Designed miniproteins, single chains, continued (5). Designs and how they scored, part 72

Each design is a single chain, and the fold is of that chain. pLDDT is the mean over its residues in the fold that is shown.

## One batch from the design tools (miniprotein)

Design m18645
Fold by ESMFold2-Fast:
Structure m18645 (fold): chain A 80 residues (1-80)
Amino acid sequence: SPLLEEALRLLEEGGRAFEEGRYEEAARLLREARRLLEESLGPHDPRVAQALAGLAGAERLLGREERAAELLAEARRAAA
């Protein structure tokens, strides 16, 4: 589906931005990837968990520790 293709592209781009230390860009890309992955696959999918975990990592490196903890809890739920 077009939504899934776009979501997977954003997930890959967000991962690259994170590797390059562009944490604000990574957070933006991974937040959009999570939204589109949930629309396409529902909230209980390993790819949704991957996007949430990546987003949590980016938020943590931006100093947003509370947000990161919330996102990690959501990632655990998505992986179950």
Scores: mean pLDDT 89

Design m18646
Fold by ESMFold2-Fast:
Structure m18646 (fold): chain A 61 residues (1-61)
Amino acid sequence: MKEVTPEEGAAAVARIDALMRSGSPEALAEAQKWAEDGGLHAIGEYARARFGEVEVEVEEP
């Protein structure tokens, strides 16, 4: 399926973010492959869900 769940998107973005933080050529190559294989779409969907989710966890009066 081309639609990815928010949970999968969260895992994907965490993995890509960790790889990019490493800054190693191997990590960058893996991140690029994953993105081209559809990971970019998963990351995009997760980012949209997260961005639209305005810190509603702490609903204080």
Scores: mean pLDDT 58

Design m18648
Fold by ESMFold2-Fast:
Structure m18648 (fold): chain A 77 residues (1-77)
Amino acid sequence: SLYRERAEELIEAAERAEAEGDYRGAAESYEAAAEAYEKAGDLERAAEAYRKAAEMYAKAGDEEKAARALERAERLE
């Protein structure tokens, strides 16, 4: 699946950004990975990626985006 491969690339990018302390970049990459996992039908991994995005947005000081990412994770079952 192209969407699953893209999601995996985005997770790697997010992990690198997180390791470098770029929490905003990590959040954006985790969110994009979650959207790619949704398109792939991998709802469990999509929810996990949205939760990681929320954590990274919170660390970046973006409470609004953190709350929205958590909301998206909760909707995926």
Scores: mean pLDDT 89

Design m18649
Fold by ESMFold2-Fast:
Structure m18649 (fold): chain A 55 residues (1-55)
Amino acid sequence: MELSEEERKKIIEELQKKFGISEEEAEKIIDEVLEEYPEATAEEVLELSKLILEG
C-alpha cells in the first residue's frame, strides 16, 4: 500500500462527510479497496470507496 497516514486520514474524513459513516466503517471500506487493488492511488481509493458505499 502506497497510501500515507495523512492521505488515509483525508479519505476517511471525506467518506464520513459524504456518507455519514463512522471512522471504523470508513477504514473497513478503504481496507477492502486496498485488498482488491493494492496499488491504487489515494484518488482511486476514494473513488472506489464511494462506489462501494453508493451500491
Scores: mean pLDDT 80

Design m18650
Fold by ESMFold2-Fast:
Structure m18650 (fold): chain A 72 residues (1-72)
Amino acid sequence: LSPEVRALLERADAEAQKAAEALAAGDIEAAIAHLEKAVRLLEEAVALEPDSEEVREALERARALLEKLKAL
């Protein structure tokens, strides 16, 4: 992965961690906001390296979790 894509993945992981912390606290709105940031960062990463399975899988997982939270 390029340095730019690695930086985006690290930032997305940090946002996903904050979302998990918000969920543990019962703050669904904060969890959604952090997951939306993670999805945006991962979409940028996929645009830079569309052949990366790692980035694509991370985006799919983040989107799936975001959909579940929005359905609550």
Scores: mean pLDDT 85

Design m18651
Fold by ESMFold2-Fast:
Formats: sequence, structure tokens, C-alpha cells
Structure m18651 (fold): chain A 81 residues (1-81)
Amino acid sequence: SLTPEQEKIFGDFLKKISELYQRHLPQLTPEQREELIRLVKEIVNEFMEKLSKAKTVDEAKKIADEYLSKLEEHIQRLLAE
């Protein structure tokens, strides 16, 4: 189970994903939207696994920043298609 601090970091992470999703939805084709949904699910699952293993709040924040950067890179590649 997550600590309260990890739960807050996870909540902030999901909020940022939601904001990225809403920002880019109007720019995406239906096929690109399906790919984005798939990528988000994959990223969230990997993030949760790594977050559960984090020993400090700083480590948890670093993991969140890493996964947000990975998602942003995937979105930019998707938009470049």
C-alpha cells in the first residue's frame, strides 16, 4: 500500500496526465487517441509499480517527473506522425 505522501504524488501525477490528455485530444485522430489511451495505461501501471518501491518522498517525485517526461515524449512522437 502507498503512504499518504505517495498517494498525494500519485494524485498529482494523474491530474497532470488528465491535463495533457485534455490538451491534446482535439489534435489527435481516433487512431492516435486509442494509442494515447494505451500508452497512458502502460505508463500508469509502470509508475504505480515503481512508486510502491520508493523509499522517500524525493524518490517518489523523481519517479513521477521521469514518467511524465516519458509520456510527453510519446505524445510528441504521436503528433509528429
Scores: mean pLDDT 81

Design m18652
Fold by ESMFold2-Fast:
Order: C-alpha cells, then structure tokens, then sequence
Structure m18652 (fold): chain A 80 residues (1-80)
C-alpha cells in the first residue's frame, strides 16, 4: 500500500544521499530530494486514510523522516 511504497522510496532516497555525501554527486542529492518528496506525499495520503493507531504513527514517522532527509539534502546541495 501507500505506506510500504513510501518506505521503499525513502530507503532509496537515504541510500542516494549517503552516496552523495561521500562523492559530492549533485545529481544524486537532487534525486534523493525527489524520492523523499514522493515518499512524503504517499505517507501524507496514507495518514489521511489511516484507521489504526499503528498506521497513523507509521505515516507520521515516515513524513518526519522524509522532511529531515529533504532538509539535510538541501543543506548539502548548497555546499556543492
């Protein structure tokens, strides 16, 4: 579902950002931001439709994690 898709996108974004921090690859930073934004949108839609406390907390966690990654990536992008 949306939560599982958001988590997969966010994990890929985290891997790309880690590689970009090691290599200085600006394109990887931009792709990480793109994937994290997509993950955030999916997690927000999942939150809107969440019916259980577990799903609500998982969605909120993914949204916060995506926001944190985007902010970290944007800071790195300014240094490149």
Amino acid sequence: GELEEAEKLLKKAEELLKEAKETGDKDKVEEAIKLAEEAKKKAMEALKNAKTKKDILRAIGLILRAIGLILDAERLLKEL
Scores: mean pLDDT 88

Design m18653
Fold by ESMFold2-Fast:
Structure m18653 (fold): chain A 66 residues (1-66)
Amino acid sequence: SELEKKAIEAAKAGDVEKAKEYAEKYAKSKGLTTEEEILNELLKLAKEAGNKELALEVQKKLDELA
């Protein structure tokens, strides 16, 4: 959960690049390896962080994959 905490903290700080890096590492630590799975985890963390801009960006990418 250290990676989860770091991802949320980065997203709260507006550090989108670090939020994405920590979210990907966290997702992979849970066995989630596809782009869709990683983006779904990032979306969840962005929403928890209250970063609406990042959440919308990630949702748009997920819609493109569907």
Scores: mean pLDDT 84

Design m18654
Fold by ESMFold2-Fast:
Structure m18654 (fold): chain A 55 residues (1-55)
Amino acid sequence: LEKIGEILRKLIELGLSQKEIADALGVSVKSVSYLINGEYDKISKESQEKILKAA
């Protein structure tokens, strides 16, 4: 999740919104926010699995 969070932070710096990333990963905007902020424990197991499969 840490490496994926770093990639997602770079995508946001390039102009992608958290909603666009969430839609691409199949998770909620809140899960993307937690991932970017390093709050991995606040992401559900189901969302973590979706993020790992999409990366």
Scores: mean pLDDT 77

Design m18655
Fold by ESMFold2-Fast:
Structure m18655 (fold): chain A 85 residues (1-85)
Amino acid sequence: SKKEAEERLSAAAQAGIRSVLESTNVSEEEALEAINKALEKLGIGKVSGTADNVKVELKKEDLTDEEIEEAEEAMGEELEKLARK
């Protein structure tokens, strides 16, 4: 369901953001922007909130498990790019 996909992606985004914030000098705003960039690239939604309360809002219903995994990978890639700068 859309709610389950949003909960899964929100949890993944929060974990990734926390990891980057703990290991680098990246700001919370930069980390959230990286997640937003990944979701916009896939055309599936956007992120809002804070590092302690990350919310992914999907504009597409009926995401497949493959699409959710692709979104998790894309979010991770954008955060890794931030961590390497």
Scores: mean pLDDT 81

Design m18656
Fold by ESMFold2-Fast:
Structure m18656 (fold): chain A 67 residues (1-67)
Amino acid sequence: SAEERAREALLRIPKDKLRELIELVVRDPALKEQLLATLDTDKERLVELLLASDEPGIRALLRLAAS
């Protein structure tokens, strides 16, 4: 499924690169802070938070990851 492809793609991205992507696509400061803090402690949990997000920048990132 597209969700499974996105999950696998995001899990393969190194933490430093994933941090850069989050900083580029997420404009809400509170959400960005939450996501970056989660990335530093639990990358798998962060990926699930991204997959569950309805934020437009995150949704665009997920579509690219699934293709």
Scores: mean pLDDT 85

Design m18657
Fold by ESMFold2-Fast:
Structure m18657 (fold): chain A 60 residues (1-60)
Amino acid sequence: SEALLEEAIELGREKGELLGLDKEEMEEFAREAIEYYLKQSEELAREFVKKMREEIEKLK
């Protein structure tokens, strides 16, 4: 879904910022990952996004 794609990209950028990494590279990584999981199943895509949210919460 577009909503999962957009959320994954935004989370990738936020994670990049928190880790001091290139935000654009993290956005592209997140985009590639979510597109891959969406081709496999929506459940895997949702789990990927959930994992990214949890990782970001731990970094705050």
Scores: mean pLDDT 81

Design m18658
Fold by ESMFold2-Fast:
Structure m18658 (fold): chain A 100 residues (1-100)
Amino acid sequence: SVDEEVQRYVEELRKKRHEEIEKLIAENPVFKRLYDLAKEAGLTEEQREALLRFARSVIALLKAGYPEEEVEKMIKDAADYFGLSEEQREEILKLVREAA
């Protein structure tokens, strides 16, 4: 059925996302610390994956010379979206700066 095909696609995409996240964690200890922070904050598996992909993109922007003020705004907006505390937001900013 179409529903079975959709479920198979969703499961395949979930598998690929999980593999991408495991690779990120293996490449830089900062991503493990970000994952643990997100888990402790009560984020879902999908939200944890989204936060790590966001962090990877932001680290790349910082390395490319993107303005730090704009990156800080992006992190604030992401923290607000995920319902993270101000303390958790500051920790994310610190980890992102450490990785850049």
Scores: mean pLDDT 82

Design m18659
Fold by ESMFold2-Fast:
Structure m18659 (fold): chain A 62 residues (1-62)
Amino acid sequence: GAAEEEALRKAEELARAWIEKVLSYYPKGKGTLEVIDGRTVVATVTEGDKKFELTLNADDFL
């Protein structure tokens, strides 16, 4: 429903902001964002052999 769609949007916005913040410390890094099953947002930043990951559940934003 609309509430679940808005919650997913909020989770994605937070994940994108997190990627930008991590990239500010790792300027040669690469950020990716994946949505799994339409409810789980996984943000990843990689730089060389380093990997940083944030996992958010859209239901936490309802």
Scores: mean pLDDT 87

Design m18660
Fold by ESMFold2-Fast:
Structure m18660 (fold): chain A 71 residues (1-71)
Amino acid sequence: MEKIKEELKKLMKELSLMGLRGEPDTKKAEEITKKIQELVKKLSPEEVAKIVDELSEEIREELLKLAKELA
């Protein structure tokens, strides 16, 4: 269970960061998206929400750094 949660969080974070860079590798993004979909099907909505909360904290830091660079 924990391995599935960690893998999902890692994949979602990578996909989000690729989007923030503005030039995602389409093939890589498709592979990551498929894996995310498969992992989400194995988890309850509550477990997915917990992963999103943890990921949101990490993504917030990256967004703040990007905003400073753009400002």
Scores: mean pLDDT 71

Design m18661
Fold by ESMFold2-Fast:
Structure m18661 (fold): chain A 90 residues (1-90)
Amino acid sequence: SKELEEILEKAIERLEGEYELVLKELASLKSKEEQRELLEKVIEALEKALEELKKAKEEAKSEEEKKLYEELIKAVEEKIEELKKLLASL
């Protein structure tokens, strides 16, 4: 639906903004243990969201909706990879 397409486009923009806030919060933490805990919690939340997005893509009724889900899935996967690299550097 048009409403779902608009929601998915806004979800991509929101993900980028929230990711920047996570990186800012991470930089404000003085303890490597606190940084690790934050990274692990965010990674777990994104991996759960990724599974739900993959299911939603399979159930999508239009090619346009599938393309928007694919874009959001790719964005989430890229964020997970970057956060895992940060976690490994601690």
Scores: mean pLDDT 83

Design m18662
Fold by ESMFold2-Fast:
Order: sequence, then C-alpha cells, then structure tokens
Structure m18662 (fold): chain A 93 residues (1-93)
Amino acid sequence: MIDEGEVLISLARMYASLLRKLAEQGLEASEAFREATKRLLDEIAELTRARAPESVELAERAKEALARGAEGLAEAAEAIDRLVDLAEAALAA
C-alpha cells in the first residue's frame, strides 16, 4: 500500500463526511476548508489519473459543487466519495 495515498484517502473521507453534515444543517463550509478540500482533490486526482482518467472529472465536479456554497455541499461530498472509491481501487491494483 502507498502510505501517502492512504493518508489522502482517509482525509478525503473525513472531509466528505463533514461536508455532508454541513449540508444537512444548511451551513456553508469555511473558505479555508473549501481551499483545503480543493487542494486535496487535486492531489488525489493526480495520484489516480494514470489508472483512472475519470478521477479528474470527479475532482472538477466536486470543486464546482463546492463553489456553489451550501447548496452544493451534498453533491461535493458524493463526488468526493466516488473519487475516493476510485482512488482506493486504483492504488490497490
């Protein structure tokens, strides 16, 4: 297993969970949290894209959803979960 990939995947799962909880309450994510999430998504997509090119599209979808504020957080969390599942499968191969 790649330790770096495992750390990034674990962080992304936690971020998706938090975004989903914020969406349930109609709350916005902080600017700092959105920026951290976007950087994490780019790193996971880059790590994954050679084996799963669709990772880039999922990362972009998640970032676009985050840009919509509170209304996009649930969609962003779903896209992150899909990206993480894809990355986990790709790194295990």
Scores: mean pLDDT 81

Design m18663
Fold by ESMFold2-Fast:
Structure m18663 (fold): chain A 115 residues (1-115)
Amino acid sequence: SMEAIDRVLQLAAEAEKNKDDTKKVAELIREMLEIARESGDPGVARAAVLGLGHVLKAMGYEETAQALRDAGLYGTAEEQIKILELVAKAFENPEKRDEYLKQAIELANEVIRRR
């Protein structure tokens, strides 16, 4: 729905504003993921992934940001949700952050190769 799309984009903007507070960013990403899952609307999952791509770029995760852009443009709703789950886990678990972000990049690369 448009309301759910507006909400995930608002959460992405709040995450970018709070980019230096990784705990707050993790909480906002989790909320975006839950809205995307609950909506059942592919447009919401796409908006969440694209919005999160802007957040990650602002935080200096340039390769992951590009991967999220590609997945948001060309991925399925299921692939977009899986990428949101991996990024949520990355920020909730700092010790495994690079591992989860690498998995998100690998999934986005599969989307591009399939295109």
Scores: mean pLDDT 90

Design m18664
Fold by ESMFold2-Fast:
Structure m18664 (fold): chain A 75 residues (1-75)
Amino acid sequence: MLDESIRDSEAGTPAAQAALAAARAAGVTGSAELVQRWQTEFGLSPEAAQRQAGRELESARATAAGVKAIKEAEE
């Protein structure tokens, strides 16, 4: 069970993790915008919205298109 979670973390390579860390250092929290969207649009609780937003960010970051999405959120 933990193995599948760890493998998912491994999908976020050091380079991808560094890119996200750089965005966070710039004070950008794309996750916060997504959490707010899930709460207001779908009526989710803060914890459920946070979980869903986190999954969305991880999926987007794992793809080439994810880099573009994160950059757009930074602006």
Scores: mean pLDDT 56

Design m18665
Fold by ESMFold2-Fast:
Structure m18665 (fold): chain A 71 residues (1-71)
Amino acid sequence: SYVEEAEEALKAGDREKAIEYLLKAAAAAQQGKLDPEEIRRLARLMVELGLLTPEEAEEAVRRLTELREAA
């Protein structure tokens, strides 16, 4: 998955590649294609990279999960 690819890129020290995969994962999440566990992992990685605050990550997880249930 894109989340797994982002995690491996971060372990290798490739921050730019990790961000690329995280953006692809975020697009999939907005389309309701990620499960709740992948959404939580995505949000955690985005906080670690400084792309989201912890508060923004909690709100994003809530909204994306609700979007999946509404679809």
Scores: mean pLDDT 79

Design m18666
Fold by ESMFold2-Fast:
Structure m18666 (fold): chain A 62 residues (1-62)
Amino acid sequence: MEELRQLGDEYKQKGDEYEKQGNYLQASQYYRQAGRYYGEAGDDEKSRELDEKAKELQKKAL
């Protein structure tokens, strides 16, 4: 559980970095992976939040 949350945090940080660079496709991919880790850790709220953010950035990348 703890390790999955930590992985979620790490991937979220990478997503934030790519978003700041305007690399929306990469940011979306990292946020989606972070959401999966949070979901596996039982944090459904953070998982949903990151999935929504990933979808928004994916829309910008299109």
Scores: mean pLDDT 82

Design m18668
Fold by ESMFold2-Fast:
Order: C-alpha cells, then sequence, then structure tokens
Structure m18668 (fold): chain A 72 residues (1-72)
C-alpha cells in the first residue's frame, strides 16, 4: 500500500535524522496522513517541515518530497 510505505519512510527519517522535536512531530503527522491515503496532505506537511528543517536534513527531505509528488 502506497500510503503505508510512505508513512514508514517518514517515520524512519524522523528517527534517523537529528531533528528538532517540532520537525519530528511534523514528519510523524505527515506519516499519519500518508497512512490514511492523504498523499496531498502528506506532501504539504513535508513542505512545511522543509521550511524549518536543519540544513543537514534538507536533502533527504527534499528527495522524499519529490518521490511523494511523483506518486500523485
Amino acid sequence: ERGKELAERLRELAERLELPESVKEMLLGAAELAERGDLEGAARALREALEVAPEEARPELEELLREVEELL
């Protein structure tokens, strides 16, 4: 299931990357949206997370956002 796979990847990033708690919560929120099948909502949440993410995390988040947008 596309949403479940995306949700798992979002949770993996939240665990693997050193992120502020607020950014981790944003990624977990995006994962919940993706798990529900709301890929457009997940993409929007990812864009918001990118606005506040540390520079070191941005390339991986940008890559995931690109992949999510390709699923739409």
Scores: mean pLDDT 79

Design m18669
Fold by ESMFold2-Fast:
Structure m18669 (fold): chain A 65 residues (1-65)
Amino acid sequence: MSKLIAGKISLIGVGIDVGSGVSIREEDGTLVVRIHSPSERDRRLAAERIREEAERLGLPVRLED
């Protein structure tokens, strides 16, 4: 069962909810998330929300930029 696919959809939704651009790819069962924001504050907020959602879902996540 693809827990990672459901996780990707959830994390993309979180990114949209906080108004940030988010790209997600899979690497060996880990979700690699890139947050695109012109503001460090917005990037930090998106990163915090994504970490919280990943923790809630029990997903292995790595953040880039």
Scores: mean pLDDT 76

Design m18670
Fold by ESMFold2-Fast:
Structure m18670 (fold): chain A 55 residues (1-55)
Amino acid sequence: MSEEEIFIKEVKEVVDTLLAAGLEEEAKAFLEEQIRFEESLGRKKVAEALRKLLS
């Protein structure tokens, strides 16, 4: 698994944990912050993969 794939998996695990705890707004805020940060670095592919976690 690539470094980007490992990172996306870790972000998904954090989001899934927050959602399981009923912290839906916190999960969305965390994910949106990660997406914006990745976009600011020009890593569009990683940002797009993270956006798919919202759907």
Scores: mean pLDDT 81

Design m18671
Fold by ESMFold2-Fast:
Structure m18671 (fold): chain A 58 residues (1-58)
Amino acid sequence: MTEEEARELARRVAENLLEQGIDFEKVLDHAAQVLADETGISKERARKLLEEAYEELK
């Protein structure tokens, strides 16, 4: 999977969390692990992409 595809998935996850009113900080670690497992990128990179997407969307 490309970095662009991983970034797109991170944005969709962040959008879904915002729509549901879920506390992003409380689920960030779990969301990063799921994204990493799904995309093959590191958990650290997945976490950064999720943080970037969340900051852009709020």
Scores: mean pLDDT 77

Design m18672
Fold by ESMFold2-Fast:
Structure m18672 (fold): chain A 72 residues (1-72)
Amino acid sequence: PDLDAAIEETDKKIAELEAKVAALQAQLAAAKAAGASQAEIDAIEFELGVQEGLLGIYRGVKNILERKKAES
């Protein structure tokens, strides 16, 4: 497989997830400032946790791909 292509695709996914995390962090701060319901805050925090988890996974995948390329 093309490791350079795989790394590039992973970088694009990381950038997308970083943008989603930043947007959700801003949304959470705005919801708290606006006095949103606990249910609304919990929903945003849940989605933030999911996106942060995915970001961690893709960062791990990138680390593995870069290490494999360095060994080639």
Scores: mean pLDDT 87

Design m18673
Fold by ESMFold2-Fast:
Structure m18673 (fold): chain A 62 residues (1-62)
Amino acid sequence: SAAEIAELRRRRALLEHAIAVQREFLAAHPDLPADVRAALEAEIAASEAGLARVEAEIARLE
């Protein structure tokens, strides 16, 4: 449905924005403690996995 696809596209946009913000933060803070950096990198990886799932769902509906 158009409404379902629109909601998935909103989720994709939010995930893309979150990933971009987190990557910019890591680039701006090269002196972060290793454990904090690893936690943020893991969060980015989780968001990227979520993005891939949303994109696959959009592809199934289109």
Scores: mean pLDDT 89

Design m18674
Fold by ESMFold2-Fast:
Structure m18674 (fold): chain A 70 residues (1-70)
Amino acid sequence: SKAEEYLKKAEEALKKGDYETALKYAQKAIEHATDPKLLARALGIRALAYYGLGDEEKAKEDIERANEAQ
């Protein structure tokens, strides 16, 4: 699915420390997520990207949402 493709790109960016690109693709994965497990994974990746950018408040919000989506 497109959500899985975007999630893969977000993961690759995160591994490289490119948090801005990871955030962009995680957001696209969230928009295209059709199931709770994929949504939770995408929210988790976006949280890690937010943390890498120093936005701890947004990271915490996404972790909470990921737990609710699971």
Scores: mean pLDDT 85

Design m18675
Fold by ESMFold2-Fast:
Structure m18675 (fold): chain A 62 residues (1-62)
Amino acid sequence: IYDILDKAGITDEKLRKKAAEQLDKLGQQALASTDPEEIERLFEEGRKIIEQAKKEEEKLKS
C-alpha cells in the first residue's frame, strides 16, 4: 500500500495514513470477494482514493 502512495507522490503523513486505511479496507474486501466484477469495481474505488489523495497533496504544496 505505501509503495503505491510513494509512487503517487503522496508524502504528507496524514494523507498517507488516511489513504492507506481506505485502500486497506478495499483490499480486504477484494480478497474476500469471489465476484470478478465486484473486485474490478473495488479496484476502481481504490484508484479514486489515490487520485483524491494526490489532489490533496497538490493543495498542500501550492
Scores: mean pLDDT 76

Design m18676
Fold by ESMFold2-Fast:
Formats: C-alpha cells, sequence, structure tokens
Structure m18676 (fold): chain A 95 residues (1-95)
C-alpha cells in the first residue's frame, strides 16, 4: 500500500483542508485539518501551521471560542507566529 509515512498522509489532508477552506467549505476544511493534526509530531511547525488554519476555518465558520483555542495551541508551538497572533486577536474581538 501507498503512502508509507504519517507525514506524507498529513500533508495530503492539510492540502485538502486548504482547498476546502478556499472554497468556503469550512466543515470539510475542519475535518481535513483535524486528520492532518492527528498524524503530525506534537511540537512540529507543520502541526502549528495546521492548528492555525484549523482556527481560521472555525473563525470563518463563526465559531469564535473554538477558533481561539486552536490559535492558542498554535502559539504554544510557535509563539512568534504573527499571523496566528493577529487571528487570535480578531477572534477575541468577535466574542
Amino acid sequence: YDPSSPEAQAERYYLAGVKALKAGKYDEAIENFQKAIDLLDPNSKERARAYTDLGLAYLKAGKYEEAIRWFEKALEIDPDNEYAKGLLEKAKEKL
């Protein structure tokens, strides 16, 4: 069976999530980002990226409390991520 690595499978789910997000399919984006996260190393930059985009999908879906939680998880891994910081502030302003 193809594919041989969790990282390769995670990248495929992540890219499917990005495509769904761009198409306004927020529930599909959330599902794909969650699947990617489950396959990634806990402290990897790839997992931080997936947390940020998962938060963005929740933010665009109007689920602000969930968005905040995922942006905070992204910042636990990558505390200098200005994009995630900006999105966290935007989500907090919507509460």
Scores: mean pLDDT 87

Design m18677
Fold by ESMFold2-Fast:
Structure m18677 (fold): chain A 95 residues (1-95)
Amino acid sequence: GADRVWLFVPATVVSASADGTVELEGKIPLSEDLRPLPRARAVVFLKTDSGLERVEGEAEIDEDGTVRLTVKAPGAKPGSLVGEKAIAIVEVERR
């Protein structure tokens, strides 16, 4: 099978809802040997009122390297998250 690698993606929180859904956007340079997955797994280290939390979710990556991430962060307060910077770790395929 193809190799799976994890890329660090600087991301910014663009929305957060009362149900704990958090959306982030970032961008990565995709090299010729790296391909986006149709449903990429993502891990995000997100600062909340309870401290730095590891949350899991999914990433959509387009061909130009724009990344949209959706994670669940139960207990996060929506009004404190928008505009926060986070580091996401996103799964991609190596050719």
Scores: mean pLDDT 76

Design m18678
Fold by ESMFold2-Fast:
Structure m18678 (fold): chain A 59 residues (1-59)
Amino acid sequence: AILRVEGAGEEALEAIRRAGAEILEERGDTVVARFPSEVQARVAAAELARHHGARGTVL
């Protein structure tokens, strides 16, 4: 599953990496990452919004 994250700072990037995602693209504060499952991508999107103020969109 692919997740696009907007507003990702350094702490948000570390959270994405710790969740086991593969970073496919990084452009400024926008990151595209691949998660092993859609469930993990959706959980990560919720956590990023709650703790890091970042917006995640599952592609």
Scores: mean pLDDT 80

Design m18679
Fold by ESMFold2-Fast:
Structure m18679 (fold): chain A 65 residues (1-65)
Amino acid sequence: MEEIEKEVEKLVEEAKADPRLSEEEKEEIELLAERLKEAIKTLSEEESRKLLEAFKERVEELKKK
């Protein structure tokens, strides 16, 4: 569980440093990360990892714009 939270935080920091993302997109990523952290408090590790993968896919999709 702690590892998933740390990975989410790492992805947020990487996104903040990415010049391909607008300030608005960075804010969206931070909000999604906050929601993900809240969700994983009540979910199993397996469910939390699925949400983490969806989050990673969303971040990559934003970078392709």
Scores: mean pLDDT 78

Design m18680
Fold by ESMFold2-Fast:
Structure m18680 (fold): chain A 83 residues (1-83)
Amino acid sequence: SLEEKIEELEERLEELEEKLREAKENKDKEKAEEIKEELEELLKELMELLKEAEDRKLILRLIGLILRVIGLILDVERLLKEL
């Protein structure tokens, strides 16, 4: 279902947030670049699901996740400038 796909993407986002924290602590530039690419792919998947979503609650949840991913991409870009 669409809801199950959203839950899977949310779990992937949480995993990427943890990986980014580790990359920041270790000053691992290569890992930070990899995480950025994974976040950009996740953003594409979320935006595709947003096109299919008809339920208001699912639409709002997807928008929230999209904003979280955009925020993390910006954080990774800032981190990469410091590394």
Scores: mean pLDDT 88

Design m18681
Fold by ESMFold2-Fast:
Structure m18681 (fold): chain A 57 residues (1-57)
Amino acid sequence: GAEELRAAAERGLAAAREALARGDVSMQKTAAGHALKSAREAGDEALAAEAERLYRA
């Protein structure tokens, strides 16, 4: 359901931020892309916007 998708998006964002801290651009974009997909499916615009920023960085 939407809660599981939101939780998946939050886990993906955490992974993307950890990758950003390490300078791992490939993992940052991969994790952010997964988070963006989950956030959009959940209808969570705020999470989707955060994921998109990390994905496009």
Scores: mean pLDDT 87

